# Designed miniproteins, single chains: the designs that were tried, part 107

Each design is a single chain, and the fold is of that chain. pLDDT is the mean over its residues in the fold that is shown.

## One batch from the design tools (miniprotein)

Design m3953
Fold by ESMFold2-Fast:
Structure m3953 (fold): chain A 87 residues (1-87)
Amino acid sequence: SAAVAKQMEAAGKRAIAAVRRDPASVAGAFAALEATAEHVAPAEKAPEIVEVIREGGRRAVAAQAADPEEAVRVLEETVRRIVEIIR
């Protein structure tokens, strides 16, 4: 639904802002995004969305120390994929 997509986009923007302020927060940002998804995502789509977030989180954490901007790009792509799944 459009409302759920908007909530996930807003959560994603907050997560991106948090990582840009403190690159060490990347794992926490993905955890917050997962918690939001578990709360607002349609039950039928929630498992797929959670898997996408967990995959993105692993990639972003791995990239963060060498390239903090790559961690942000992975987070942005994760949010985009979530919105596509919801719509």
Scores: mean pLDDT 85

Design m3954
Fold by ESMFold2-Fast:
Structure m3954 (fold): chain A 60 residues (1-60)
Amino acid sequence: MVTLTAEFANLLTAIGAALSIIGEVPEAKVRLEGTTLTVEVPDDPELVEKAREVLERLKA
């Protein structure tokens, strides 16, 4: 399992990012602590790449 961590500017942006990951990579496990989002993705290169792309797109 691959762990990706991203920090966002505010809580609403972090929540939006979490929902985007859940929608686009439903196999991932998401944890939100304040403005820090932790995404645990199965060891599937396609799923890991999708999660990285979503986080890069949404990160301020």
Scores: mean pLDDT 79

Design m3955
Fold by ESMFold2-Fast:
Parts: C-alpha cells; structure tokens; sequence
Structure m3955 (fold): chain A 70 residues (1-70)
C-alpha cells in the first residue's frame, strides 16, 4: 500500500506540473505578453519544476524508509 500511495502521489505531482506547463505555454503564446512578463512566467515554471522535483524525491525517500522498517 505504501508503494501504491507513493506512485499515486508521484503521478499527481507529474500531472500537476504538466498542466501548469501547458497553461503557461498558452498564456505566453495567446496573450502576446511583453518580454518581461514572459520571463516572469518562465521563472515561475522553473520554480514549479524544482518544487515538483523536491516533492517527488521526498515521496520516494519516505516510501523507501517505510519499506526498510521490515
């Protein structure tokens, strides 16, 4: 069950990141934003990627620790 929970959380984090990236891309393309606004969005996407990566690492580490409790 711990493996299932970890897998589900990782999938959710990946899907969330994918949706965020798609929305950011649409905003940049459709809204004809200024270069400054585009840079701001790119910076936010980069931050979101880092947050998702950290979250996935924490989930994996937690699952490994729970499995090692045997």
Amino acid sequence: KIEEEAKKKIKEAEEELKEYGEEAKKKIEEEKLSPEEKLKIAEEVKKKVGEAHDKILEIKKKAEEELKKK
Scores: mean pLDDT 75

Design m3956
Fold by ESMFold2-Fast:
Structure m3956 (fold): chain A 73 residues (1-73)
Amino acid sequence: SLKELLEKLKEEQKKKEEELKKAERLKKLADEVIQKVINDPDLERREKLRKEFESLTDLNREELIKKLEELLK
């Protein structure tokens, strides 16, 4: 029915918007971690943070967001 089609389209649109928001959040957090690495004068701390950041590429998007937020604390 038309009503069912409209509800499915609304749910699909909402999912796309949530995915876009997650992608934007992930990019922002990744950029903030990169800036933290670049601006850190402590070479050993920079290397630790860089390795932690690189290891996160094996995680799913939601886990990546959580881990990046933890790294920025």
Scores: mean pLDDT 77

Design m3957
Fold by ESMFold2-Fast:
Structure m3957 (fold): chain A 91 residues (1-91)
Amino acid sequence: EEEAKRAAEEAARAAAEAAKAANGNPAAAGAAAVGAGAATFGAMLGAEEAARGAEAAAANAEAAAELSGSEGAKEAAKRAREAAERAREAA
């Protein structure tokens, strides 16, 4: 449970980084921010919710990277996806 929550928090941080890296594209920044919120909220509820929130963070960070074309957003999306996989394994 604690490991899944920590991984979800990592996914939330990575999604927030993707939002910042999407400078100049409000749709991409908004998508990544929504993902970060979902992961944070999921981490507060339990291991399965943390894993679902982390998955949402990874998917939204990937969308932000695609919309912005930013290399920083792409790297952040990769970190969010890795964190989501860890959250799923820990749940």
Scores: mean pLDDT 77

Design m3958
Fold by ESMFold2-Fast:
Structure m3958 (fold): chain A 51 residues (1-51)
Amino acid sequence: SMRDKILSISYEMFRLLGELTEAELNKAPQSVIEELRKRIAELQEEARKLE
């Protein structure tokens, strides 16, 4: 269902935000940080389309 898809996307976003925080704290390469930010933005766009 649409609700289940929204919850799944929200859970994945939460996990990616955690990975981004860890990457920033561990001073990961800029390319890694940018890729994580891009993936989060893509999930935000997907969630927006399901409203």
Scores: mean pLDDT 83

Design m3959
Fold by ESMFold2-Fast:
Structure m3959 (fold): chain A 79 residues (1-79)
Amino acid sequence: SHLQEALKYVVKGAQYASEGNYEEGIKYVEEGIEHLKKSGKAPEALKYAEKGLEYLKKGDYEGALRYLGLAMKKLQEEL
């Protein structure tokens, strides 16, 4: 499902970001967000993933990982 794919991509994006690979982290989070948009079922997860991406692009990696964690939690609640 799009929600399962979204979780997979957001998890991978957060993993890359935590390893200092921010370019790959951004790419994977963007793919997760596209799957969230296609699902239409997890608006809070989408909001948190978009916030995580915003912070990741700004170089606030602590803020990014916090919001990506919230997105993953909300995605798990919908699966």
Scores: mean pLDDT 88

Design m3960
Fold by ESMFold2-Fast:
Structure m3960 (fold): chain A 63 residues (1-63)
Amino acid sequence: EEEEKLIEKFAESGRKVGENAALQVAEDRGLPAPTPEQIAEWAERGKEAGKRNAELFLEDKKK
């Protein structure tokens, strides 16, 4: 439904932010590029954060 679509959009945005964060943190700290597994872990964390943000947004909208 509409709420599920919003949660999916926030999750996808969070996933992208997580991927970018993994690359940026490595660059900023002068580390070698993160492995695909490390990028996937950051992406998953971002996805979960995005999902939580969507749930908070929906709760605020309900108020």
Scores: mean pLDDT 79

Design m3961
Fold by ESMFold2-Fast:
Structure m3961 (fold): chain A 58 residues (1-58)
Amino acid sequence: DIEKKVEDLRAFARAAGVSEEAIERIAAELREGLLKAKNDEEIKQQLRKAYEAIRAAS
């Protein structure tokens, strides 16, 4: 479920002290990437990218 993955990212980012502006941007990029992903590896790559962006923003 794309929305569950996005909600999990938002919760992680808020716990890490990331700004709401950055959370909204990263979450939107993740949602778009997951919608375009064709296989499990692409899904994993989108998740990795999003969580790396959260770590960079915290």
Scores: mean pLDDT 85

Design m3963
Fold by ESMFold2-Fast:
Structure m3963 (fold): chain A 88 residues (1-88)
Amino acid sequence: MEALKEETARTLREALPELKELLKEKLKEAEETKTKEAIQKAVSTVAAVGIMASAAAFVGDEETAEELRELMKEGKKRIDEIEKEVEK
């Protein structure tokens, strides 16, 4: 269990920059296209980041968990802004 937790924490830390880039890309696509499909992809990416935050917390990597939680929060805020622009 300990070895698996350490490996999981390391993997999540190493994936953090890629997750930030992926979320940014999906949010940009939703903002540029304003399609339901692109917005749904962004929402799904935010949900995946949230799941990873929970996994990081579970394995004891609270710093990575906090970084992922902030990323999820910012993603949710941007999605809300994009949806409001579509209504306008």
Scores: mean pLDDT 81

Design m3964
Fold by ESMFold2-Fast:
Structure m3964 (fold): chain A 59 residues (1-59)
Amino acid sequence: SAEQRFLELATRLQQALAEGAPAEEIRALVDEIRALAAAHPELAARAAGVVAYAESLLA
């Protein structure tokens, strides 16, 4: 389901951030989350929150 895929991507993003993964890897995960939210508007608010959090840690 879209919900399960979102949770998997969000979990992978959290793990990548915790492990200090390269910025390009983090951006790829963010892009996948954005693409999922574009296809599933019900995820848009949660996706925006996760993306904002990731961007705050990269700044």
Scores: mean pLDDT 83

Design m3965
Fold by ESMFold2-Fast:
Structure m3965 (fold): chain A 69 residues (1-69)
Amino acid sequence: ADAARAAAEARAGELGTRHYNMSPKELADIAIELAKRNGLEDYVKKAEELRDAPPEKVRELILEITDAM
């Protein structure tokens, strides 16, 4: 369980930092998936609202989701 959690956190960080070429929609879809996997319903709603937001804002949400896991 903890190992899977650490892997999800690493993936979220790498997606936000290394995959800077990803569209805001793609980043938002990843944030939605992470939130759903961890039962963070409020973050799912926030991620859906950020589908057309700047990439920086979507990356911040991914970090918030990772911190809330």
Scores: mean pLDDT 68

Design m3966
Fold by ESMFold2-Fast:
Structure m3966 (fold): chain A 62 residues (1-62)
Amino acid sequence: MKFLAVARRDYTGKKPDELSLKKGEKVLVLEVVDDTHVLAKSLETGKEGLVPKSVLEFVKEV
């Protein structure tokens, strides 16, 4: 199940597997990894990585 989501705020990834995002950046959530993190792909940069769920606002299922 994939979701369209939007970054609620700027986020800087702290590890190589984390995705950095700007506020308002649209992402496709590819997988829910655990209770706190998802694997997402930026629709603007094409980069993918782990991002905290708290950074994202889930918009709709795609």
Scores: mean pLDDT 81

Design m3967
Fold by ESMFold2-Fast:
Structure m3967 (fold): chain A 68 residues (1-68)
Amino acid sequence: SARERLEALAAELSKDPRFEVELVGDDTLVITNHGSVTSLIALTLRIIGDYPDMEVSIDGNTITVRAK
């Protein structure tokens, strides 16, 4: 399910101290970047490639991944 895929992504990213992750409701993952702009861009591109069925948006240092 989309929820299980977002939980797996959250667990992976939680191991990296550059990122804070929060699961919101059943369909949304919010990622806050404490690293560089390069780390933000690299992670965003990776998520877009790996999760093409999800909506990915950026606002400042925050990436929001939402199931469609």
Scores: mean pLDDT 85

Design m3968
Fold by ESMFold2-Fast:
Structure m3968 (fold): chain A 71 residues (1-71)
Amino acid sequence: LSEELEREINRALVAMHVAVRRIELEKKYGPEKAKEIADKAFEEGLRTLDESNGDVEAAVKAVDEAIEKAL
């Protein structure tokens, strides 16, 4: 795989995880709160993905930690 394609795949994996978490948050907190938390968590996930040079597991953990911190 090219590095460009690998980066796109990694971003898509993080985005899918955030989408699943957002559905869960929406059921408990409503759509507005879920969107706010999910958008912030996605930013943290992408930051971790860039800083870790493509560590999807670390990025997913950063998403989950950002959600927990926002609650």
Scores: mean pLDDT 85

Design m3970
Fold by ESMFold2-Fast:
Structure m3970 (fold): chain A 80 residues (1-80)
Amino acid sequence: SEAETVGLRAREIARAKGWSAADAEAVGRAAREAVEEARTLGLSDGEWAAFLGALGRAVADAKSAEEAVAAIRAVVETYR
């Protein structure tokens, strides 16, 4: 699924940043859950594209796994 793919990619980025296996798993799970939740929110195509872009930036720009998880959750919250 897209949620699984996004979650695995987020985990891979977290591992590449040198974060622990447990932290990388937490980041991947947060990203997967964010995509699953966004699917229930009735987003337009434009909102969906913006959401995925913001999610990618949240993971890429974070300085820690805790920051990444918080940023991922904040992205979802903007669409509730």
Scores: mean pLDDT 86

Design m3971
Fold by ESMFold2-Fast:
Structure m3971 (fold): chain A 74 residues (1-74)
Amino acid sequence: SAAVEEALEKVERYVELAREILKKLGKWTPEKEKQLEELKQQKIDAIKNGDEAVRRQVDRELAILEELKKLLEG
């Protein structure tokens, strides 16, 4: 459904922002990349299974990460 597709796009954006922040701080490693991929899959599976709490958590955390990225780059 469109709602699931939108939620999955938000998970993708969440992981991309986390990766960019890690790289900006010089903290990115292959081990942390693997952890991000595992976190991504966990959130995707939860959303596909109708976990509304995880969907709301992604919305809140995405907003925080977007503001954090602006602060780090401004």
Scores: mean pLDDT 85

Design m3972
Fold by ESMFold2-Fast:
Structure m3972 (fold): chain A 67 residues (1-67)
Amino acid sequence: MAEEIEELLERIAEASKKVKDLFEQMDLGVIAIEAATLLSVIKQTGETPDLKEELERLKKRAEEAIK
């Protein structure tokens, strides 16, 4: 789970380098902050089913934003 979030953050960072529009970069930045926050929570509390569902939702939002 933590590794998947770190991979997601890497993908967002790569997508952000290709996006030249400031507002699109802001949208990716918001998703990155949410992913980093989720990673911090998992490292402190451990993995839970609720956090896994949140990760799946976040991954879908990131895929749509990267398009």
Scores: mean pLDDT 78

Design m3973
Fold by ESMFold2-Fast:
Structure m3973 (fold): chain A 71 residues (1-71)
Amino acid sequence: MDAPPEEEERRLAEELREAYERGKREAEETRPAPEELEARKAEARARRAAGDREGALEEAYLLGMEEAIAE
């Protein structure tokens, strides 16, 4: 079934949250150019759409970074 056990869902949710927070933190240190950030987000979204867990984590990280840079 497509619904994994709650424990596995919590682990993934926690890793996504950590990636997002790490992105926000590293945004102040890295300050990537908007074009670079957009390109990386596009690649991460493509990987996530393919069901790649690493792509989902990368997208969360980049979204956190974008959020911190924007506001």
Scores: mean pLDDT 75

Design m3974
Fold by ESMFold2-Fast:
Structure m3974 (fold): chain A 59 residues (1-59)
Amino acid sequence: EEEEARLLRLAVELIKQLEKEGKPITKENLIKLAKERFGLSEEEAEKVAELALEIYKEI
């Protein structure tokens, strides 16, 4: 299944949405946005939030 590609696209979209709304890009805000606007489960929202933080912070 193409979950990895889809999760990456969603992670980028969550970052953009938080920036547009003027909210800080934190794990909590990413999880809330993923659940409320995209209808993701808690587990899926956590995975997407972790990917988004990895993309955004770049270690």
Scores: mean pLDDT 77

Design m3975
Fold by ESMFold2-Fast:
Structure m3975 (fold): chain A 65 residues (1-65)
Amino acid sequence: SMDIQAFIDQLDARIAELEEEVRRLEEELKKNPDDKELKLEISFKEGMIALLQGVKAYLERVQSK
């Protein structure tokens, strides 16, 4: 439905934003490979991306029926 599609589009935008943030943190990590705080922040953001991708997959399944 159009309402579900709008929510999927919002999830895609947030996933893209988080992926860009992870990319920037990974560039910082290249300068300080042993920075545990950077590694933890990357891990948390990757976890958020995975959860949002799971929600998106569920919504796409509902929309396809």
Scores: mean pLDDT 87

Design m3976
Fold by ESMFold2-Fast:
Structure m3976 (fold): chain A 56 residues (1-56)
Amino acid sequence: SAAEEAVEKLRRGEPLSVEELKVALKVATGRLKQQAELLLAGNGDEDAALRHYLAS
């Protein structure tokens, strides 16, 4: 699935689009989920930054 492919790209350290990071967050857990949230926050995605803050 697109979500699984996005997670595999994240695991390999490949560049991901904002949409790919959002899709990865639907299935990612633990460290991968936190990595995706941080990458989205770093890209200026306000929704992702808010989710990261609320998850803390």
Scores: mean pLDDT 71

Design m3977
Fold by ESMFold2-Fast:
Structure m3977 (fold): chain A 81 residues (1-81)
Amino acid sequence: MYKVTVEYEKDGKPGSVTKTVSQEEADKIIKIVKENGGRIIKREDGSIVLFPGEKAAKEIMKLLGITEPNVKVKRVTIEKL
């Protein structure tokens, strides 16, 4: 199991959503960023920080079932539970 935290901005206000996902879903999120653009950083603690481009952000939001409109995704963090 993995903890995925999506940090976003809406109307200049910060927000976040945290989801628990499977290994398969975590791998899909990483693949979306690799295929659709963005930056991937692996941290020393084994966590992964993603800075998705606009297209990757939309696909990640859809995968996680996050339907909040007009958000700017700033960062996605994946941590092993």
Scores: mean pLDDT 84

Design m3978
Fold by ESMFold2-Fast:
Structure m3978 (fold): chain A 75 residues (1-75)
Amino acid sequence: SRELQQQLARGQVEIVSLFLRSKTQEEMDKAIEQFLKRAEAELPPEVTDQLRKFADEVKKAILEKKPIVFEAPEF
């Protein structure tokens, strides 16, 4: 549905924003986990599962210093 696509896109933008705002790896991990816990309480599992996978891929890219290509949000 369009609503689920919008929720996914907004969540992905927030995850990227949290990574960019954070100054340390510990701060990044804590901010992302707090966001995902709130998302799991408010959003359906189909969206939260994709958000968790996205966050894990971003973390892996940062830790391994590898480029990551983000999928463009669909409306």
Scores: mean pLDDT 76

Design m3979
Fold by ESMFold2-Fast:
Formats: structure tokens, sequence, C-alpha cells
Structure m3979 (fold): chain A 102 residues (1-102)
């Protein structure tokens, strides 16, 4: 549990340069807002994991994945789309792992 929360935190830290790149290259204000909302959900998911609330963590990670996927659909830049799709997939995997730990 503590190891899973620490791993999720390290994963988010590894994604931070990609998230910053996607935000910088994104020209759509709605896509930018969704990326910021997705990051907020991801942080809340990690916080829930640290509290041992894996069901809540899974819900936040699922929401983050949905928001990244929606942002990817709004983006016209192929590099931004790829980054956002990869982030969505990563958070879907984190949600599955959190749910399995519940």
Amino acid sequence: AADLAAEAGRELARMQPLFEKALKLSTNPEAKKLIEEALDEAVRGIDAMQRGDYETAAAHFERAAELFEKAAKLSDNPEVKKILQEMAEAFRRLAERARAAA
C-alpha cells in the first residue's frame, strides 16, 4: 500500500515534464483546463492511496484518465494527442492497481 502510493507518486513525477510539454504546446483553452483538472484528480488519487482509501484513489485515477482522454480528443497537435493518450492509459492502469489493492 505505502509502496503503491510511493510508486504512483514517482510515476506522476516522471509524467510532469510530459504534462508541462502538453500544456505548453496545447492551443485549445478547454484542453488546457482538462489537463489541469486531470492533474488535480491524479494528485487527489495519490493522497487517497496514502490514506489507505484505495476505492477513492481508483475513482480519482479513473477521472484523471477520462479528462486526459477528453483533452486528447480536443487537441490538433499529434505530439500533444500522443502524450495525453499515454497519460490517460497510465492512470487507467493506476486505477486498476488501486482497485485491486482495495
Scores: mean pLDDT 83

Design m3981
Fold by ESMFold2-Fast:
Structure m3981 (fold): chain A 54 residues (1-54)
Amino acid sequence: SQMERAQAAINALMDANGGKVPSMEELREIAERLGVSISTVQQALSDILQAKAR
């Protein structure tokens, strides 16, 4: 799904950057690269951050 692809891309970026939260510019680039809306990418980031916060 688009959400799963967005989550995978965000997780890969965060892992590469030592767990650093992506900037809005990086999220926009992911949205453009995957062909999904920025809202989808933002929702994916929110889900990831909630999971990491536990």
Scores: mean pLDDT 82

Design m3982
Fold by ESMFold2-Fast:
Structure m3982 (fold): chain A 89 residues (1-89)
Amino acid sequence: DPLIEETERDIKLAEEYAKKLEKHFPNLVKLIKKTIDEARKLLEQARELEGVDPEKARQLYFEANLLAGSALLAAVTAEVIYKREEERK
């Protein structure tokens, strides 16, 4: 479960950052939330395939992890940009 645990952790962190960014980047937050939803969907599909097609299940788990990581990266990047522009006033 390390990959699944990491994926869920990334999703939670991305959601936390997105909440802080809602007022400043509403369109980006919508895309981040959509990416999180896709990651969760891939996790569910992977779980269903574990007993049927373990190789495909493994690939879906990696894709879910990549999507969760990309959502987190986008959220963190937006936070950094927002803080930088706030400092510039």
Scores: mean pLDDT 85

Design m3983
Fold by ESMFold2-Fast:
Order: structure tokens, then C-alpha cells, then sequence
Structure m3983 (fold): chain A 55 residues (1-55)
């Protein structure tokens, strides 16, 4: 469905944004932020996998 594809596209954009934030946090040595960002990214990948399974 077009709605499902839009949700998948939005998740991809969010994951890319967080991945850039993760790279910056890692470069800065901010381990607390790295850990939080990794948890958020993992959750979004789980959501993405669920939505893609419905295609």
C-alpha cells in the first residue's frame, strides 16, 4: 500500500539521521549518547522489519 511504503520511507530517513548522529557521538567519545542512539536505531530496524514483512 502507498501508506505502508511511506512509513517504510520515513523509517529509512530516521535511521539515516540517527546513524549520522551516532557517528558524531562516537567521534566525540560520548558513550552515553552512543548507547542511547544504538538502542533507538535497533528499535527502528525492528519496526522496519515488521513493516517490510507486510509488503
Amino acid sequence: SPELQREIDELHRRIEELSRELARADAAGDQERVDRLLEEIQRLFEELGRLEAEL
Scores: mean pLDDT 86

Design m3984
Fold by ESMFold2-Fast:
Structure m3984 (fold): chain A 89 residues (1-89)
Amino acid sequence: AVVEVTTESGHKFLLETPNKEDAERLLAALLANLGKDAALVLFELSDEVKVVKIKDLTTGEVYENVSAGKAGLILGRKGGKITSARLLE
């Protein structure tokens, strides 16, 4: 399952999770934390949610075998605060 995240810098990221339940948990946390730093949100979820792949739709960069903490670092470095999130099929 895939969650799309947009940050205040305009960067758009696809976060791939191993299952739909992890994607729904990730989406709920992101939506609850709009306007907050993505790195802090994903670090807090590191024991609950797996992110297996990140694609930066703005640069085309792909990161595989990513921990939630590392996913947060990537999002924070590239875009900072979360402006939107949605679930993709």
Scores: mean pLDDT 72

Design m3985
Fold by ESMFold2-Fast:
Structure m3985 (fold): chain A 84 residues (1-84)
Amino acid sequence: DPITLIENAIKLVKEMKESKDPLEKEIYRALIDMQLAVLEKAHPELKEKIEKYRDKVMEAIDSGNYDEAIKILEELKKEVEKSL
């Protein structure tokens, strides 16, 4: 379910935001990237859209802009819901 993968990514970003441990943040980053990579592979018809959002999400995370990353993922969720 593509929506579940995006919701998992949102939850992971929220947990990453609350973490104070740099190692935990790197683990969350890898898990978030993995959720989005699985989404791309499972839904090739949405690949181009997901790639664009994935790049934006990872850039926001790498900049410490967790609220922006959550916003981008919520936008991706709405776009994917419209495609179902």
Scores: mean pLDDT 86

Design m3986
Fold by ESMFold2-Fast:
Structure m3986 (fold): chain A 70 residues (1-70)
Amino acid sequence: MSERERLLERLFELVERAQRLVDEGRLSPEQADRIGELVQRALEALAAGDLERARAYLEEAERLLREAER
């Protein structure tokens, strides 16, 4: 699996996890918006071939999601 494919898989998993937290009332609209912004920027970076920036945005979104899961 390529690094790009691995980052896309992680993004899909992140979106699914975020949607579950929204459905459970555990993620505020502000938190959901911030995660959505980071996902959009990660996708933009992937489209530009900037895997390093894509990973950084993804890791920040995953960090915010972990805080919401506590």
Scores: mean pLDDT 84

Design m3987
Fold by ESMFold2-Fast:
Structure m3987 (fold): chain A 92 residues (1-92)
Amino acid sequence: MKKLEEAEELLEEAERLIAEAKEAFKAGKYEEAIRLAEEAKELAREAKKLGMEALKEAKTKEEILRAIGLILRAIGLEFEADLLIEKAKKAL
């Protein structure tokens, strides 16, 4: 279960960084928005890796569903970060 807890903590931090990146973008701080979004993307990537490893080790339906949910959440955050980085780069 430790890998699922670690992945969840990384995703919570990535979500916080994306929220901060969006606020930086709204404030016209495009370089800061890019930096925060890139950091969030790295955390989401690490969480996805942990989720994939947890899925391979999963013994129960609950563990499988939790791992899949975390992997999908990580993919969504990576996509959101990429969109924000592209928008901020175009604004520079």
Scores: mean pLDDT 89

Design m3988
Fold by ESMFold2-Fast:
Structure m3988 (fold): chain A 92 residues (1-92)
Amino acid sequence: GAEIEQLASELKSKLESQGFTVSITISGNTVTITIKSENTLQLIGLVLRLIGLSIDGYNIDVKVEGDTLTVTITADNDEQLKEMLKAVIDAV
């Protein structure tokens, strides 16, 4: 919905302000965030913060391939997806 698109836009803007190149795709209750950085240490720092959310019980998958980080957020419903997106925004 529009609120999820707004949160995705906020997340993208926050990450881009930190120097990342960001693409976000929303498909049902799944959000896929592709984050690219030329600075490997900056990317590692982001991975560590996001892994913390997965340990806290959020259904967040984090995959690193070269200079690209892919974050997949899977929720049971729109309300949970909004909560998870807000948690990701706060963590980054």
Scores: mean pLDDT 84

Design m3989
Fold by ESMFold2-Fast:
Structure m3989 (fold): chain A 72 residues (1-72)
Amino acid sequence: SPEEALEKARQYLEKAKEYLENGDIDKAVEWLNKAKQYLQEAEVLGADPKEISELKKQIEDLDREIARAVAS
């Protein structure tokens, strides 16, 4: 269901944040990519646009944090 896809995206985003905070950039990227995949699935399945927008912003924010960590 769209709700299950959103929930998986949220769970995987949280795992990505944990790995980034521990300095495991490779794992942070891996779990963030999984979060992006489930967010896209939720969008295709017709999940709530507001929930999608909020989660997409969080994913984009973390993507930028990872990029800064790699660039430094």
Scores: mean pLDDT 86

Design m3990
Fold by ESMFold2-Fast:
Structure m3990 (fold): chain A 106 residues (1-106)
Amino acid sequence: VPLTPRQLVALEAAADAFRTLAENLPTKSLDEAYEIALQRGVETVRRLAEKYGLTDEERDAVIAGVKNALEQTKAVLSQMSKEEAIEFLRRAADTLEAAVRENRAA
């Protein structure tokens, strides 16, 4: 089933945020990496919402969803070792990025 524009924006934002978090965790604290990832995710939503013609309400709902997902992820990651957290995020980012590519090609 092809994704709706709103679902595609959410998926791409999640992929960008998780990749950014994974890339920053090796050299930064979880809190610092989280702030950078959150900013990246929000920027992706804003850019793609404009491109795909989402309403302001739809855009804001996706931003809220990305923030909530990252907050929940941060809570889980805080209970892992740094190495386990990085591996988890790399795998999650790889999976999300593959899903983005598959859905953009169809």
Scores: mean pLDDT 83

